# Designed miniproteins, single chains, continued (2): the designs that were tried, part 17

Each design is a single chain, and the fold is of that chain. pLDDT is the mean over its residues in the fold that is shown.

## One batch from the design tools (miniprotein)

Design m4556
Fold by ESMFold2-Fast:
Structure m4556 (fold): chain A 116 residues (1-116)
Amino acid sequence: SMKEEAIELAKKGVELGEEAIKLGKENKHPSAEVAGRSALFAGKVALEAARVSKTERGERLALEGARDAVIGGENAIEGAKTGNISVSIAGALSGIGGLFLANQALKLAGKEPAKL
């Protein structure tokens, strides 16, 4: 189901974000740490959104947010490993986009949007 896929991808986004933060610190790439934090936060919010959504639209927005969190986390890890700032920026933007979509899903479920 969309809800189950959103939950699994949101959890993956959290794990990838945490790995990117760790690798960014170890390799001294602050842009990758920022990208990792964006993916981590997007993943956490998408996970909550997926759990509370009761509409097809809400589940779809949570799934899209979770997918963006995963893309953000994968790019953040690549930026952490290579030091490529452009890849880290792309990761951060994907995480921010995922957070926006997940917050829209939370609002549809009658929940407060997550704050930074």
Scores: mean pLDDT 92

Design m4557
Fold by ESMFold2-Fast:
Structure m4557 (fold): chain A 100 residues (1-100)
Amino acid sequence: EIEELLEEHIKELEERIKELEKNNEDPMVVDLLREIVETLKKVLEEKDPEKAIKTLESIINYLSQQEAEAKARNREKMAAVLSEVRSLEEKLLKEVKEKK
């Protein structure tokens, strides 16, 4: 069931990346999201709930830092996308913890 949650989330992020690319959004945001997707795919292959939780917590912290930096540099559109993705990661983390 945790694997199913990760698979659905990966699909959701991949669709979001396609939308961002279609709309000619910032390549830095697209590249960051691709890196997150690849990290989550590795976690999915490992099938370790504890490692999944730690990795999601790390991703959330990273996204929070990147969002703060984007805001400091007046990159509001980038900050909004990063905030959106962070919220999705926080929701996934809660669901993974509940299923463990």
Scores: mean pLDDT 83

Design m4558
Fold by ESMFold2-Fast:
Structure m4558 (fold): chain A 77 residues (1-77)
Amino acid sequence: MRGPSVLVETEAEGEAALAKQEEEVEHLRAFIEQAKSNEDMTAVGQKRLDEAERHLAANKERLAAAKAEGKSVTVEL
């Protein structure tokens, strides 16, 4: 149940992939806020948010390292 991996060859592609992942994090936060009256739904949303934030942080670090070395990088969505 992971999203697809995308090979990022340019800075523009990397920024676009990160923007899409940041939008997923925003959607998950909105879902948790909307579902806050339901503990089960909030727990499911929180787990997905934690995973998405972890992936976003890792992808940002990978992109920063790739930019510094002029390399392409694989980003997990």
Scores: mean pLDDT 72

Design m4559
Fold by ESMFold2-Fast:
Structure m4559 (fold): chain A 109 residues (1-109)
Amino acid sequence: KEELRRRALLLLMSGSAGLMGGSVAALTDGDKETRELLSEAAYKAGQAADLLVAGDVAGALKYAREGVELAKEALKEAEKSSPSIAKMAKHALKLLEEGERLLRELLES
């Protein structure tokens, strides 16, 4: 249980950092909509990590799901304008989807 929690936390934190990196890159090579979606997704992933540290697995899962949906929208927008930012968003999305999966497993156990 503790090992699953630690892995979920690392995935949420890494995904959040990746999305924020994409948002910063979008300041020079992306549009405002892509930047705002990446930033909001990063915020949701960060809130999920904070809630997981506080022991609120259900709250962490809710925010992780919101972050995944925003990251999917950010990826769609980035694919229209910047292959580089799209690649960053796609990688971060995979980390968040894996984190969400582990949070669901923690909530079931």
Scores: mean pLDDT 87

Design m4560
Fold by ESMFold2-Fast:
Structure m4560 (fold): chain A 84 residues (1-84)
Amino acid sequence: SMEEAKESIRKTIDLNKNLPLEQQEAAVATQVGLEAVRLGLSPEEAQEIAKKVAEAMRKAYEEDPNDFEKIKEVVVKTFEEALK
């Protein structure tokens, strides 16, 4: 479900929050792609969504690298909006 996908993505951010940003982005992009495929999207569509989410995460991180709740909000919102 969408709610399970969102929760999985939030947990991925929490699990990787102490890693370098490039590794955080890679982990989140991978999880977003997997969840998009689980929701019925093609691998190509999932890759496009993963890229958008990774870009949104980077921007949120650049704004405030310590506000992980805001980073989760931006990432999850970008994922949900990209599926419309």
Scores: mean pLDDT 84

Design m4561
Fold by ESMFold2-Fast:
Structure m4561 (fold): chain A 70 residues (1-70)
Amino acid sequence: MEEELKEREEYLKKIKEIVDRMRQALSAGDREALREAVEELRQLKKETKNPGLKAAIDDLIAFAERELAR
């Protein structure tokens, strides 16, 4: 249980860093940086067993893919 919480906090920090980079990429119009952030999110989703983290990552990927489709 404590190991799972620690792992969750580490993944949340990584997700925050990716989200911050996504915001910078959107502000700069950098579509390549946004695509790289999506691939990092997909990798994190594969690495985690936490269904709540997987759902949060899916929401972020969906948001980024909508922006890339514009």
Scores: mean pLDDT 78

Design m4562
Fold by ESMFold2-Fast:
Structure m4562 (fold): chain A 78 residues (1-78)
Amino acid sequence: MSLEERVFELAGEVARLVKELTGSDVVTAELIKEKAIEAGVSEEDAELVAKFVAGELQPSERVLRALEKAVRALREKL
């Protein structure tokens, strides 16, 4: 799996977990950031995840690491 494929896979998983936690049919970058912070993700990592979902950032190892942390933290809240 390429870095790009893994980053988009994890971004989809973050959106799915936020939807499951909130019951919302609309998952915005702002909602993702808020829920990631509530789950214990650092503000820096939560902002990177939100900016990536908003289309403001390209796939990178830093974005991948932030997404992996967000997925882990959000799963612990379920």
Scores: mean pLDDT 84

Design m4563
Fold by ESMFold2-Fast:
Structure m4563 (fold): chain A 97 residues (1-97)
Amino acid sequence: MEPVDSSKLTPGQQLLYIIQWYSTNGDLRSLIDSVFRMLDQDGDGYISGAELEEVFRSIGLNPSKEQVEELIKLADKDGDGKIDLAEFRALMDEVLA
């Protein structure tokens, strides 16, 4: 869905709306999964904010640092600034489903 009112959305919500819109093409889901597997090469299941930002940039999105930090706050219950891979998948599934 395209954003209805950008002034009412947080930077993180704006980014999620863009991702959801692009996911309709089917390419975004495959790209996100592939990039995640590449970043999580050691199998720890954790992704930092910097790595998450690079993921979005690699698929043609240019999120601001604030947008990435907002997404982390939505997914990161620990407050460590790291996202568990399972938590991120749950967040993406919730948005894309």
Scores: mean pLDDT 60

Design m4564
Fold by ESMFold2-Fast:
Structure m4564 (fold): chain A 104 residues (1-104)
Amino acid sequence: DRSSVLQAAYLRLESLINKAAKLKDEYDKNKSSMSPEELEAMRKKVGRALTEVFREVLELHDQGMSQDELISILDQLKEKYSSDKTKQSIIEGLKSLLLDLLNP
């Protein structure tokens, strides 16, 4: 069922975006009080979480999900989290990267 596949993708991307946003918010709020070691560790965690979301988008495309379906999911998440500037920024970045890589 295509609807079930799209719903599963939506929930997976939502989970990964929420995880990345939480880590980025923690980094942005605490970076001025972190030690150099804590800063490096947090930057790596944020970077890995963002890479994981991007990799998932590409994997879903490789599994047969169209660019339009992926953009639709990202737009739905952007609407759901309209008041969350961190999630808005992450989603917009994912849309930009997806468009650039699939339409070089």
Scores: mean pLDDT 87

Design m4565
Fold by ESMFold2-Fast:
Structure m4565 (fold): chain A 70 residues (1-70)
Amino acid sequence: SLAELQEENRKLIMEEASLGVEAIGLAVKALYSEDPEERERARRELEELAREIAELAKRREEVLAQIKAL
């Protein structure tokens, strides 16, 4: 139903926003941490998180396409 798809879309938006905030934190650590090892770890974690955000964005596009098909 439309209501179920709208709720799924809202949930995905919230998840994307939450991961986006985490990404900002990791980017700050990657750029400004005094420890080179910590910068390297933060950069790797940021790369993993970017992939996760991309997958959520793809799922949200699928949900929006389903809404438009109704």
Scores: mean pLDDT 87

Design m4566
Fold by ESMFold2-Fast:
Structure m4566 (fold): chain A 96 residues (1-96)
Amino acid sequence: EELKKEAERLKRYAEGLTRYLANEQAQWDKEFAKRRKEIDDIIKNGTPEQRKEAEILRKQLDAEEAARNAYFAKQQSHIDEVKKKAEELEKKIKEL
């Protein structure tokens, strides 16, 4: 009974984290897309000085996006570990 409750708890926790992560990623993707478009518009239509500044901002944005993608990948790995623990508990329940 205790193992079954623990497995159900871990599944619900993993489902909650999956939904949270998906919502966070979607919000960040939207914000990065907006910032990228604003920078690209300056590169295309700006003065030479504005273009140089926009190229620096673009490199910074690319680095920020890469760091956020690494963070989300790490969070997904954690979710996968929680799911694996739930599966291992379900296997133990079947052996009882």
Scores: mean pLDDT 84

Design m4567
Fold by ESMFold2-Fast:
Structure m4567 (fold): chain A 85 residues (1-85)
Amino acid sequence: SRAEEIRKSLSYDEIADRMIAAFERAREGDAEAAEELETLAEALQPAVERLAARSSSEPRELSEEEKAILRILEALRPAFEEALA
């Protein structure tokens, strides 16, 4: 799958950069960017599941993959807050 290829080829930091860029384009109605965002999210899915399992308890030191996920969430959070306001 493309998600598996991305996990093998790109660092988590590179995946985060691509997701943030794709999110901005997808918000403007770019269907290709929306598909890319979905594939990048699938590539991060195992890391997201590990973070979610740890988030059920107290805060802990983060791995590189977890830091990348939080960077994505921080970049996207203002847009979600605006959409929900």
Scores: mean pLDDT 72

Design m4568
Fold by ESMFold2-Fast:
Structure m4568 (fold): chain A 91 residues (1-91)
Amino acid sequence: SIEEFKERLIELIERGIEAIKKKDYESLKKVEEEIRKLILENLSNLSLSEQVLLTFVSGTVTFAYRLAVESKNYELAIENLEAAKRLVEDL
């Protein structure tokens, strides 16, 4: 269901935030990959507006990963993941 998908996506984003706080880049990479897979596997079950929003969420998560790993900007990375979480909560 959409609610199960939404709950799982929020859980993964929260795990990403915790991984950044701990500087656990291995866990952060796994979370980014799991979010991408979860979104792709569910695209066919989503409305066009939900697909557009989730494409943006996916991009935001990837950007947050790069901010943490490449730029070492943990605060901005966390802010981006929190913003992505709010977008998912509003689905």
Scores: mean pLDDT 86

Design m4569
Fold by ESMFold2-Fast:
Structure m4569 (fold): chain A 65 residues (1-65)
Amino acid sequence: SAAADAGRAALLASGAAEAAAEAFRTWVDNKDAEGAQRAGVRALASGGGAAGAAYATNSMKEAGL
């Protein structure tokens, strides 16, 4: 939806993209490309900073990482 697209753009502008990118790099280094991809997407969707990181961490656990 347009609202979801605007939300993602705002998260990227707020620096959430850097946190998501760092999460991606960390998980890819562990040789789990699919887990990294899913966690990165969830981090962007949930917001930036600590909230985004916490959501990404929980998503990794759900993925079995």
Scores: mean pLDDT 55

Design m4570
Fold by ESMFold2-Fast:
Structure m4570 (fold): chain A 85 residues (1-85)
Amino acid sequence: AVAEIQQRFADLEKRAQEILAEAQRLGDERAIELATKALQLVQDTKARLENGDGSLTPEIVEAKVKEVEELLKEAERILEEKKKE
């Protein structure tokens, strides 16, 4: 369970970094904002998990994962539209 959660956050962090780099390359301010927010949420949640923050229930962790995934999905949609123009 812990190893699976750590892998999920590692994968999300990598994806957020890749999307942020692409957003910066294309100069899309909204995609940069969304990817940056996603990366910050991943890093903050990961740090809280590593420090044993008892306020992070499994339900809150899943909610944070979903929030990051939604932000990255929106950023990817914007970048795909930019590539077609």
Scores: mean pLDDT 82

Design m4571
Fold by ESMFold2-Fast:
Structure m4571 (fold): chain A 96 residues (1-96)
Amino acid sequence: NVEEIREELEKLVKEFEEVLKNENDIEKILKKINEITDKVDELLSKVKDREQRIELARFYGLEMALVLAKRVNEQQLKQKRYDAIVSLQDVVDAWS
């Protein structure tokens, strides 16, 4: 059910925002980003229609990138932000 997967992806975006809001340890943030990215990949793998998977991956990948950009101090996490964006892009590319 694509609608249930969309709802779960929205929950992951909210979880991502709460992690960035409440966690100050860079290593813990990165670990949680990787865990959330893994969950996104698992949810997308359940979408049977390839075109819908690509649309969801791109939309929610961009949403998470925007949350990261909004919440993270650019000077402190510039390199780690790049790693997070690359991970999200890999998810998009895997479903393209």
Scores: mean pLDDT 71

Design m4572
Fold by ESMFold2-Fast:
Structure m4572 (fold): chain A 70 residues (1-70)
Amino acid sequence: SASEMLKEIEERAQKRVDEFLKRHKLTPEEVELIYKASLMQLLIDAHKEDQEKVQELLAEGRKYLDEVAG
């Protein structure tokens, strides 16, 4: 179901955040941005057949990654 798929995506995003917390000392703001970027990447994979939706998600994810990199 869509609910189960969303839960799996959120769990995978959280796992990526947990891995970064294990290896690096991050600010709460950086943790939030990494979570959002990871979630966007997983959503892109889930909507790969919708080119317009993929472009929207890529643009949003790039904003979060640029905030972490700046």
Scores: mean pLDDT 72

Design m4573
Fold by ESMFold2-Fast:
Structure m4573 (fold): chain A 87 residues (1-87)
Amino acid sequence: SLLDLLEEALARLDEMSEEEALEMVREIVKALREQYPDDRTMALLAAMLEHLARLLEEGRLSPEEFRRSVRALLQWGIAYLRAREAA
């Protein structure tokens, strides 16, 4: 499930290389857009993750800042999905 993908990404983020973290973020962005095309919150999460990936690739964000920001967004996405399922 998407929730499992986000939880796995969060658990492994600090162990990933920069390239692995970028690939994981791209996979998550794709999954968010494919599974929740009409969810504005998930669209915003996908856009923010994609923007962070771009900033890292452009050297405008350190790897440490990237991991911290991605972690925060993954935590938010997990919380949102859990709340959505509970409602």
Scores: mean pLDDT 87

Design m4574
Fold by ESMFold2-Fast:
Structure m4574 (fold): chain A 86 residues (1-86)
Amino acid sequence: MTLEEAIKRVIEALKKDGATSFDEAEAAIRGGANYPLTRQALAAAIEEVFGVPYVPPWFLSFVDPEEAEKIREFRDAVIEAAKKEF
């Protein structure tokens, strides 16, 4: 899966979870909201694009720094895409 396809899948999951504004979308991406489809899409996208298992933010300190950075960069890219869609 390409990075662009991965971002699109997360944006579609946000809309299905009922996000109607950028603030709701950002909260869902950052894990502050109860958006199960978005959470699943983020995990699947990270595994398919980077080949690394998704870990919750509180476990990032236990992950290889390179893998943790890829996860952060992907989340930031999704947030930037959400700014254009919401």
Scores: mean pLDDT 71

Design m4575
Fold by ESMFold2-Fast:
Structure m4575 (fold): chain A 85 residues (1-85)
Amino acid sequence: SALLEQGRALAAQASELARQGKEAEAKKDYETAAELYRQASELYAQASRLFAEAGDETSAAVLAHGSRELAAKSEEMERKAKELK
């Protein structure tokens, strides 16, 4: 399915951005970490919608959960960035 292939590609991109966000967080670059986690969250949300449209509700739910977790991490990183200014 073209929808599943596109969803998998977006999920892979989201995973790589989340890895880069974790790297930035480890370096205490909280502004960069916040933006990378936010982008990863948005891509997981898009992937979740594509999997849902393709009928893969289980993968859609997992990706939606990952999106919410990364959105929360982005907000946490934003707060830390403000405390360091």
Scores: mean pLDDT 91

Design m4576
Fold by ESMFold2-Fast:
Structure m4576 (fold): chain A 82 residues (1-82)
Amino acid sequence: SPLRERARAAVDKAAEIYKLTPEQKAELMARVDELLSAPTIEEVVELARKYIEEMEKKYDKKTFNAGYAAVLALLRLLREER
């Protein structure tokens, strides 16, 4: 899927900029895949909100910023596909 390929590129870019480990990058990609599998845009937004809130509480600032950037890029891509 072109959308999934662009989402993967966004995760790759965030991982490079913020120097994520392979494990952190894999976790971020798994969450992005979960967002892409949601049947409605409303569910995507709710899952993204919960993931951002979870990241803010669980991860350091660097890892949080990387995840946040990738999720925002994904939400922009989903908006463009409408």
Scores: mean pLDDT 74

Design m4577
Fold by ESMFold2-Fast:
Structure m4577 (fold): chain A 97 residues (1-97)
Amino acid sequence: SEKEKLLKEQYESIDSLNWDEETKELYRELVELLLQPPSEEVAERLLEVAEKLAELLRKKFLEQAKKRGLSEEEVEEFEEKLKRILEEFREWVRSRL
C-alpha cells in the first residue's frame, strides 16, 4: 500500500540519522501516527509520543552540552526552543480535530 511505502521510506531516513534506537523507535511511532486519520485517540497518542521524544532529545542534548562545555545560557535557549516546538505541535494536533 502507499502508506506502507511511505513508512518504509521514513524508517530508512530515520535509520540514516545518528540517533540511538530508543529515539528512532519513538520517532517511527510519531510518523506512523501522523499517517493515521485525525481522531481524538490518535491526537492523544501523538501528544504522548511527542512529549517522550522531546524528553529524550533534551536528555541527549544535555549530555552533549556537558561534553562540549556549553553554557547554561545556551542550554536554556535549547530548552526554550524545544518547548516552543512542542507547544506548536500540540496546537497543530488539536487543530486537526
Scores: mean pLDDT 77

Design m4578
Fold by ESMFold2-Fast:
Structure m4578 (fold): chain A 90 residues (1-90)
Amino acid sequence: SGEEIVEELIEEFEKKIDEIKKTLSDEEAKKKAIELMVETARKLAEDERVSLEQIVEALRKMKKILEEKFGSEVAQEAAEAAQKVLEELL
């Protein structure tokens, strides 16, 4: 189901964000976190089983994860980048 796909992708996103934070410098971690949110948003948009409402909820969850791990500025930048890609795909 779309709900299962969202949950799996969000779990993978959080796991990858934790790895990025542990292994990279602050500057590189910020870039990779933004890229990862964009890539995850694209995967959600390309899956026909995932609804627009589920994509929006997933973006909110990913933004919250980034706020907790990297702060509000990085989270906002990542959310804006992901939204721009979704607007081009949808």
Scores: mean pLDDT 86

Design m4579
Fold by ESMFold2-Fast:
Structure m4579 (fold): chain A 60 residues (1-60)
Amino acid sequence: GMSPEVSALGEEGEEYLRQRRYEEALAAYRKILELPSATPEEKARAQRAVDYVEELLRAA
């Protein structure tokens, strides 16, 4: 399964996205990219989330 740290940051990012708090969501997903415990697959998913949120911020 996911590491507890990656899981917590992913859930935090999803919650911020639900609230349309895109800057906070972006910060949570970027923290996953900085975790040495995150797998390449987890980092790839976090990077896709970062790219998506950055597009939302650019459109706002």
Scores: mean pLDDT 83

Design m4580
Fold by ESMFold2-Fast:
Structure m4580 (fold): chain A 80 residues (1-80)
Amino acid sequence: SKEKKIKELLDKIKNSKDPEERIKALEELGKLLKEDPSLLLIIREKFPEGAKYLRELVESESVDPKVREAARKAFSEGME
């Protein structure tokens, strides 16, 4: 299911020890969102902690610049 895939990607983005794995998970999530933008509503409704964390990745100046850039590219300005 799409919800299961989102959960797996959010877990990798938050908990993976390898920044490269986090970046790949962000890129994959971004691809899914481009194919189905309604998945952002599902993330906000069913995974609010994940939505908050993704927003913090985009907005935070203290996050690794490569991870922050990947998050911005995946979600553009539409993460409100």
Scores: mean pLDDT 74

Design m4581
Fold by ESMFold2-Fast:
Structure m4581 (fold): chain A 88 residues (1-88)
Amino acid sequence: MKKVEEQYQLVKKNADATNASMEARAAESIQAGKAAGVRAAYDMRGAAEVNLALTQGYLEGEEVGKKAAEAARQRYSDAGAAAVAEIA
């Protein structure tokens, strides 16, 4: 129990730091690129959110974490597609 809570805190901190780093790189890609850069930015952000949701599942139950991760994947896939369409 305590070990899972410590793992969650470490993963959350790492996910936040990784997401911030990926967002910075994604912002640079958007400035330099076109539709492909915007899609890549949303894909990178979605991956970090999915990982965080799966780790949260250890505290609330694995099934809840899996559902949250799937919802995050879908949201960022849809957001990326919409952003690409907007800048076409």
Scores: mean pLDDT 63

Design m4582
Fold by ESMFold2-Fast:
Structure m4582 (fold): chain A 68 residues (1-68)
Amino acid sequence: SMMELIKRAATEQLDRLIRQLRERGWEEDAEELERIKREILEAKTWEELNEGLQRFSDLVLRISRRLE
């Protein structure tokens, strides 16, 4: 299903970023991404999935401003 494909793509990207943050010692951000990953995986509706993806996007923007 399309939802399953999106979840797989999102979790793959999340896992890569979590690993990078852990390597930098940014544990709090890595933990927040882990929570977002769980929300995305647990989503049962498109609305729930979109909410998780929006939180992911927002956090990535916040992190990118600090990573420079």
Scores: mean pLDDT 86

Design m4583
Fold by ESMFold2-Fast:
Structure m4583 (fold): chain A 123 residues (1-123)
Amino acid sequence: DPQKQIEEGKKLREKLLEAMDLRVEAAEALRTGSKSLEEVAELLRQAVKVLIELAKELGADPEVIEALEQALKYIEEGDFEKAAEELEKAAELLRKNGTVDNLTLADLAEGLARVAREMAERK
């Protein structure tokens, strides 16, 4: 059904934009000091959660999903260095299986890894 495919594509695009906006907000908040580290961690947590949903809907490999879920756990534990390592691992796995969608998800995961690394350095 072409109409259902268009509606599903629109929802995926909206989720991608949400995750990208959360990443930009987290990075900007760290750069300007406009939010606490706890508030930035919540933005990072929400962005990774949306990225997990996108990766599942786009049929990413189970190893990618596992790395993203592990990153989410480390964010919840406040271990931003390990969270960054798992996000970098997810990005690398996505690039190896590189469709255009997987490359877009890889860029987002790498961007989120940079936010997590900056949070770890600001402890």
Scores: mean pLDDT 86

Design m4584
Fold by ESMFold2-Fast:
Structure m4584 (fold): chain A 91 residues (1-91)
Amino acid sequence: MEPVYEVSFEDALEGFRLVEASLRAEIEKRKDEELKEKLEEAKELLEKKDRRGIPLLAEVRYELLKKQAEEAGMTEEQKKKLKEIEEILKS
């Protein structure tokens, strides 16, 4: 069985470098100061080989993908299903 830690710091940093420009441009477009601060913190942590950078980067990417999906044309039906899922998760 392969170890549960499949992502090395070098792999995480290289993956970040490949998407950094796109992530930064999307955050800047949205003027989202919280995501901007999280992105800069994740970058600094990854450069310092701090494990906390990996989950923080994943959080930033998830939040941006969710916002991009909403803007990319979630139908009214899809928005309704998302709201239903959020209500279930809160219950």
Scores: mean pLDDT 68

Design m4585
Fold by ESMFold2-Fast:
Structure m4585 (fold): chain A 104 residues (1-104)
Amino acid sequence: MPPSQDELDREVSKVALSVLIVSLKKAAESNDLEKIKETAQDGVKVLDGLLKNPSLSEEAKKLLQQAKEKAQKAADYAEKGDLDKAREYLKQAAELVQKALDAI
């Protein structure tokens, strides 16, 4: 049987991750704590959904879990008013999402 369904599931995940990387990078350049917090929280939800995809490699799943943890920290620091740390954790989350995309 051809692995066409697994290929389609991986391509959908790649598109979602590509969009997420752009959103996280754009928010990491923002001086708006509310925008950073909202983007980080939305990123966590997207990553939770993607982690349920059975077609992803174990390496990609590990990197996505780490990206989720960094996005959660970004939201926490944004809530505390720490702009520099919130931006740094969003940047780290984006880098981990990029590595996960490369591992698919």
Scores: mean pLDDT 84

Design m4586
Fold by ESMFold2-Fast:
Structure m4586 (fold): chain A 77 residues (1-77)
Amino acid sequence: MQKLSKEESKKLIFAESSLSLGIMLASLGEYEKAIEQVKKALEIYKELLEKHPDNETAKRSLKETEELLKELEEKLK
């Protein structure tokens, strides 16, 4: 059941905004700053998934965010 509170929906928007900013920074070659923004999104998605373990949006967003973080960290090696 994907019923989020208004506060949880606001946190989701903030996570999505942080992820979008991270992607933009990565496109500019600012990988270290991109990683910081992606980590902020990752933390929020983890918190949402802990409260709503069956939330498919949180599961998908967490997995995609973890994959992006790994790719960005490889760029710094």
Scores: mean pLDDT 81

Design m4587
Fold by ESMFold2-Fast:
Structure m4587 (fold): chain A 68 residues (1-68)
Amino acid sequence: MEAEKTIEEQVKKVKEHGKEKGFSEEDIESMANYVKTKAKKQPTPEGQVKAAKESADLLISSMDSTSS
């Protein structure tokens, strides 16, 4: 299942990055759920893959930002 695999990969990426940045387990879980939720809103596997990648990249970029 293409979309599920990509969502899982992006969730793992966000969780690993969040742990590296010292976020709490609760915050990491919320970020992971954000990626899953964005993907779930898309009606097509193609849209789910895109949403998962964009959501993960947005969260990682936000975590790396010096201003929030």
Scores: mean pLDDT 78

Design m4588
Fold by ESMFold2-Fast:
Structure m4588 (fold): chain A 95 residues (1-95)
Amino acid sequence: MPRYALTVWREGEEEPVVVEVEVGMTAGALARLLHERAGVPLPAVMGALTRALGVAAEDLDTTPIRSLEELERIAEELVRTPGSLVERAEVRLVE
């Protein structure tokens, strides 16, 4: 399956966190990874994902991430979300 690297730069931290995302991974699974590995507050992650994907928070666990463009929208919304503590986010294809 195509694999992407979502690189997240947090406010006040010099080194980014890289989260690997496989196509077909649910938005809910990505939300948990961003919260647990990148330390993004869960309310900010949920808000960014619902805006980027155009779905309700309850639908995130059933919403698959299907494309690079969806991941790029998620990265943009993380940076724009107040309280995310994300200064920059980028998506790259790993393979």
Scores: mean pLDDT 83

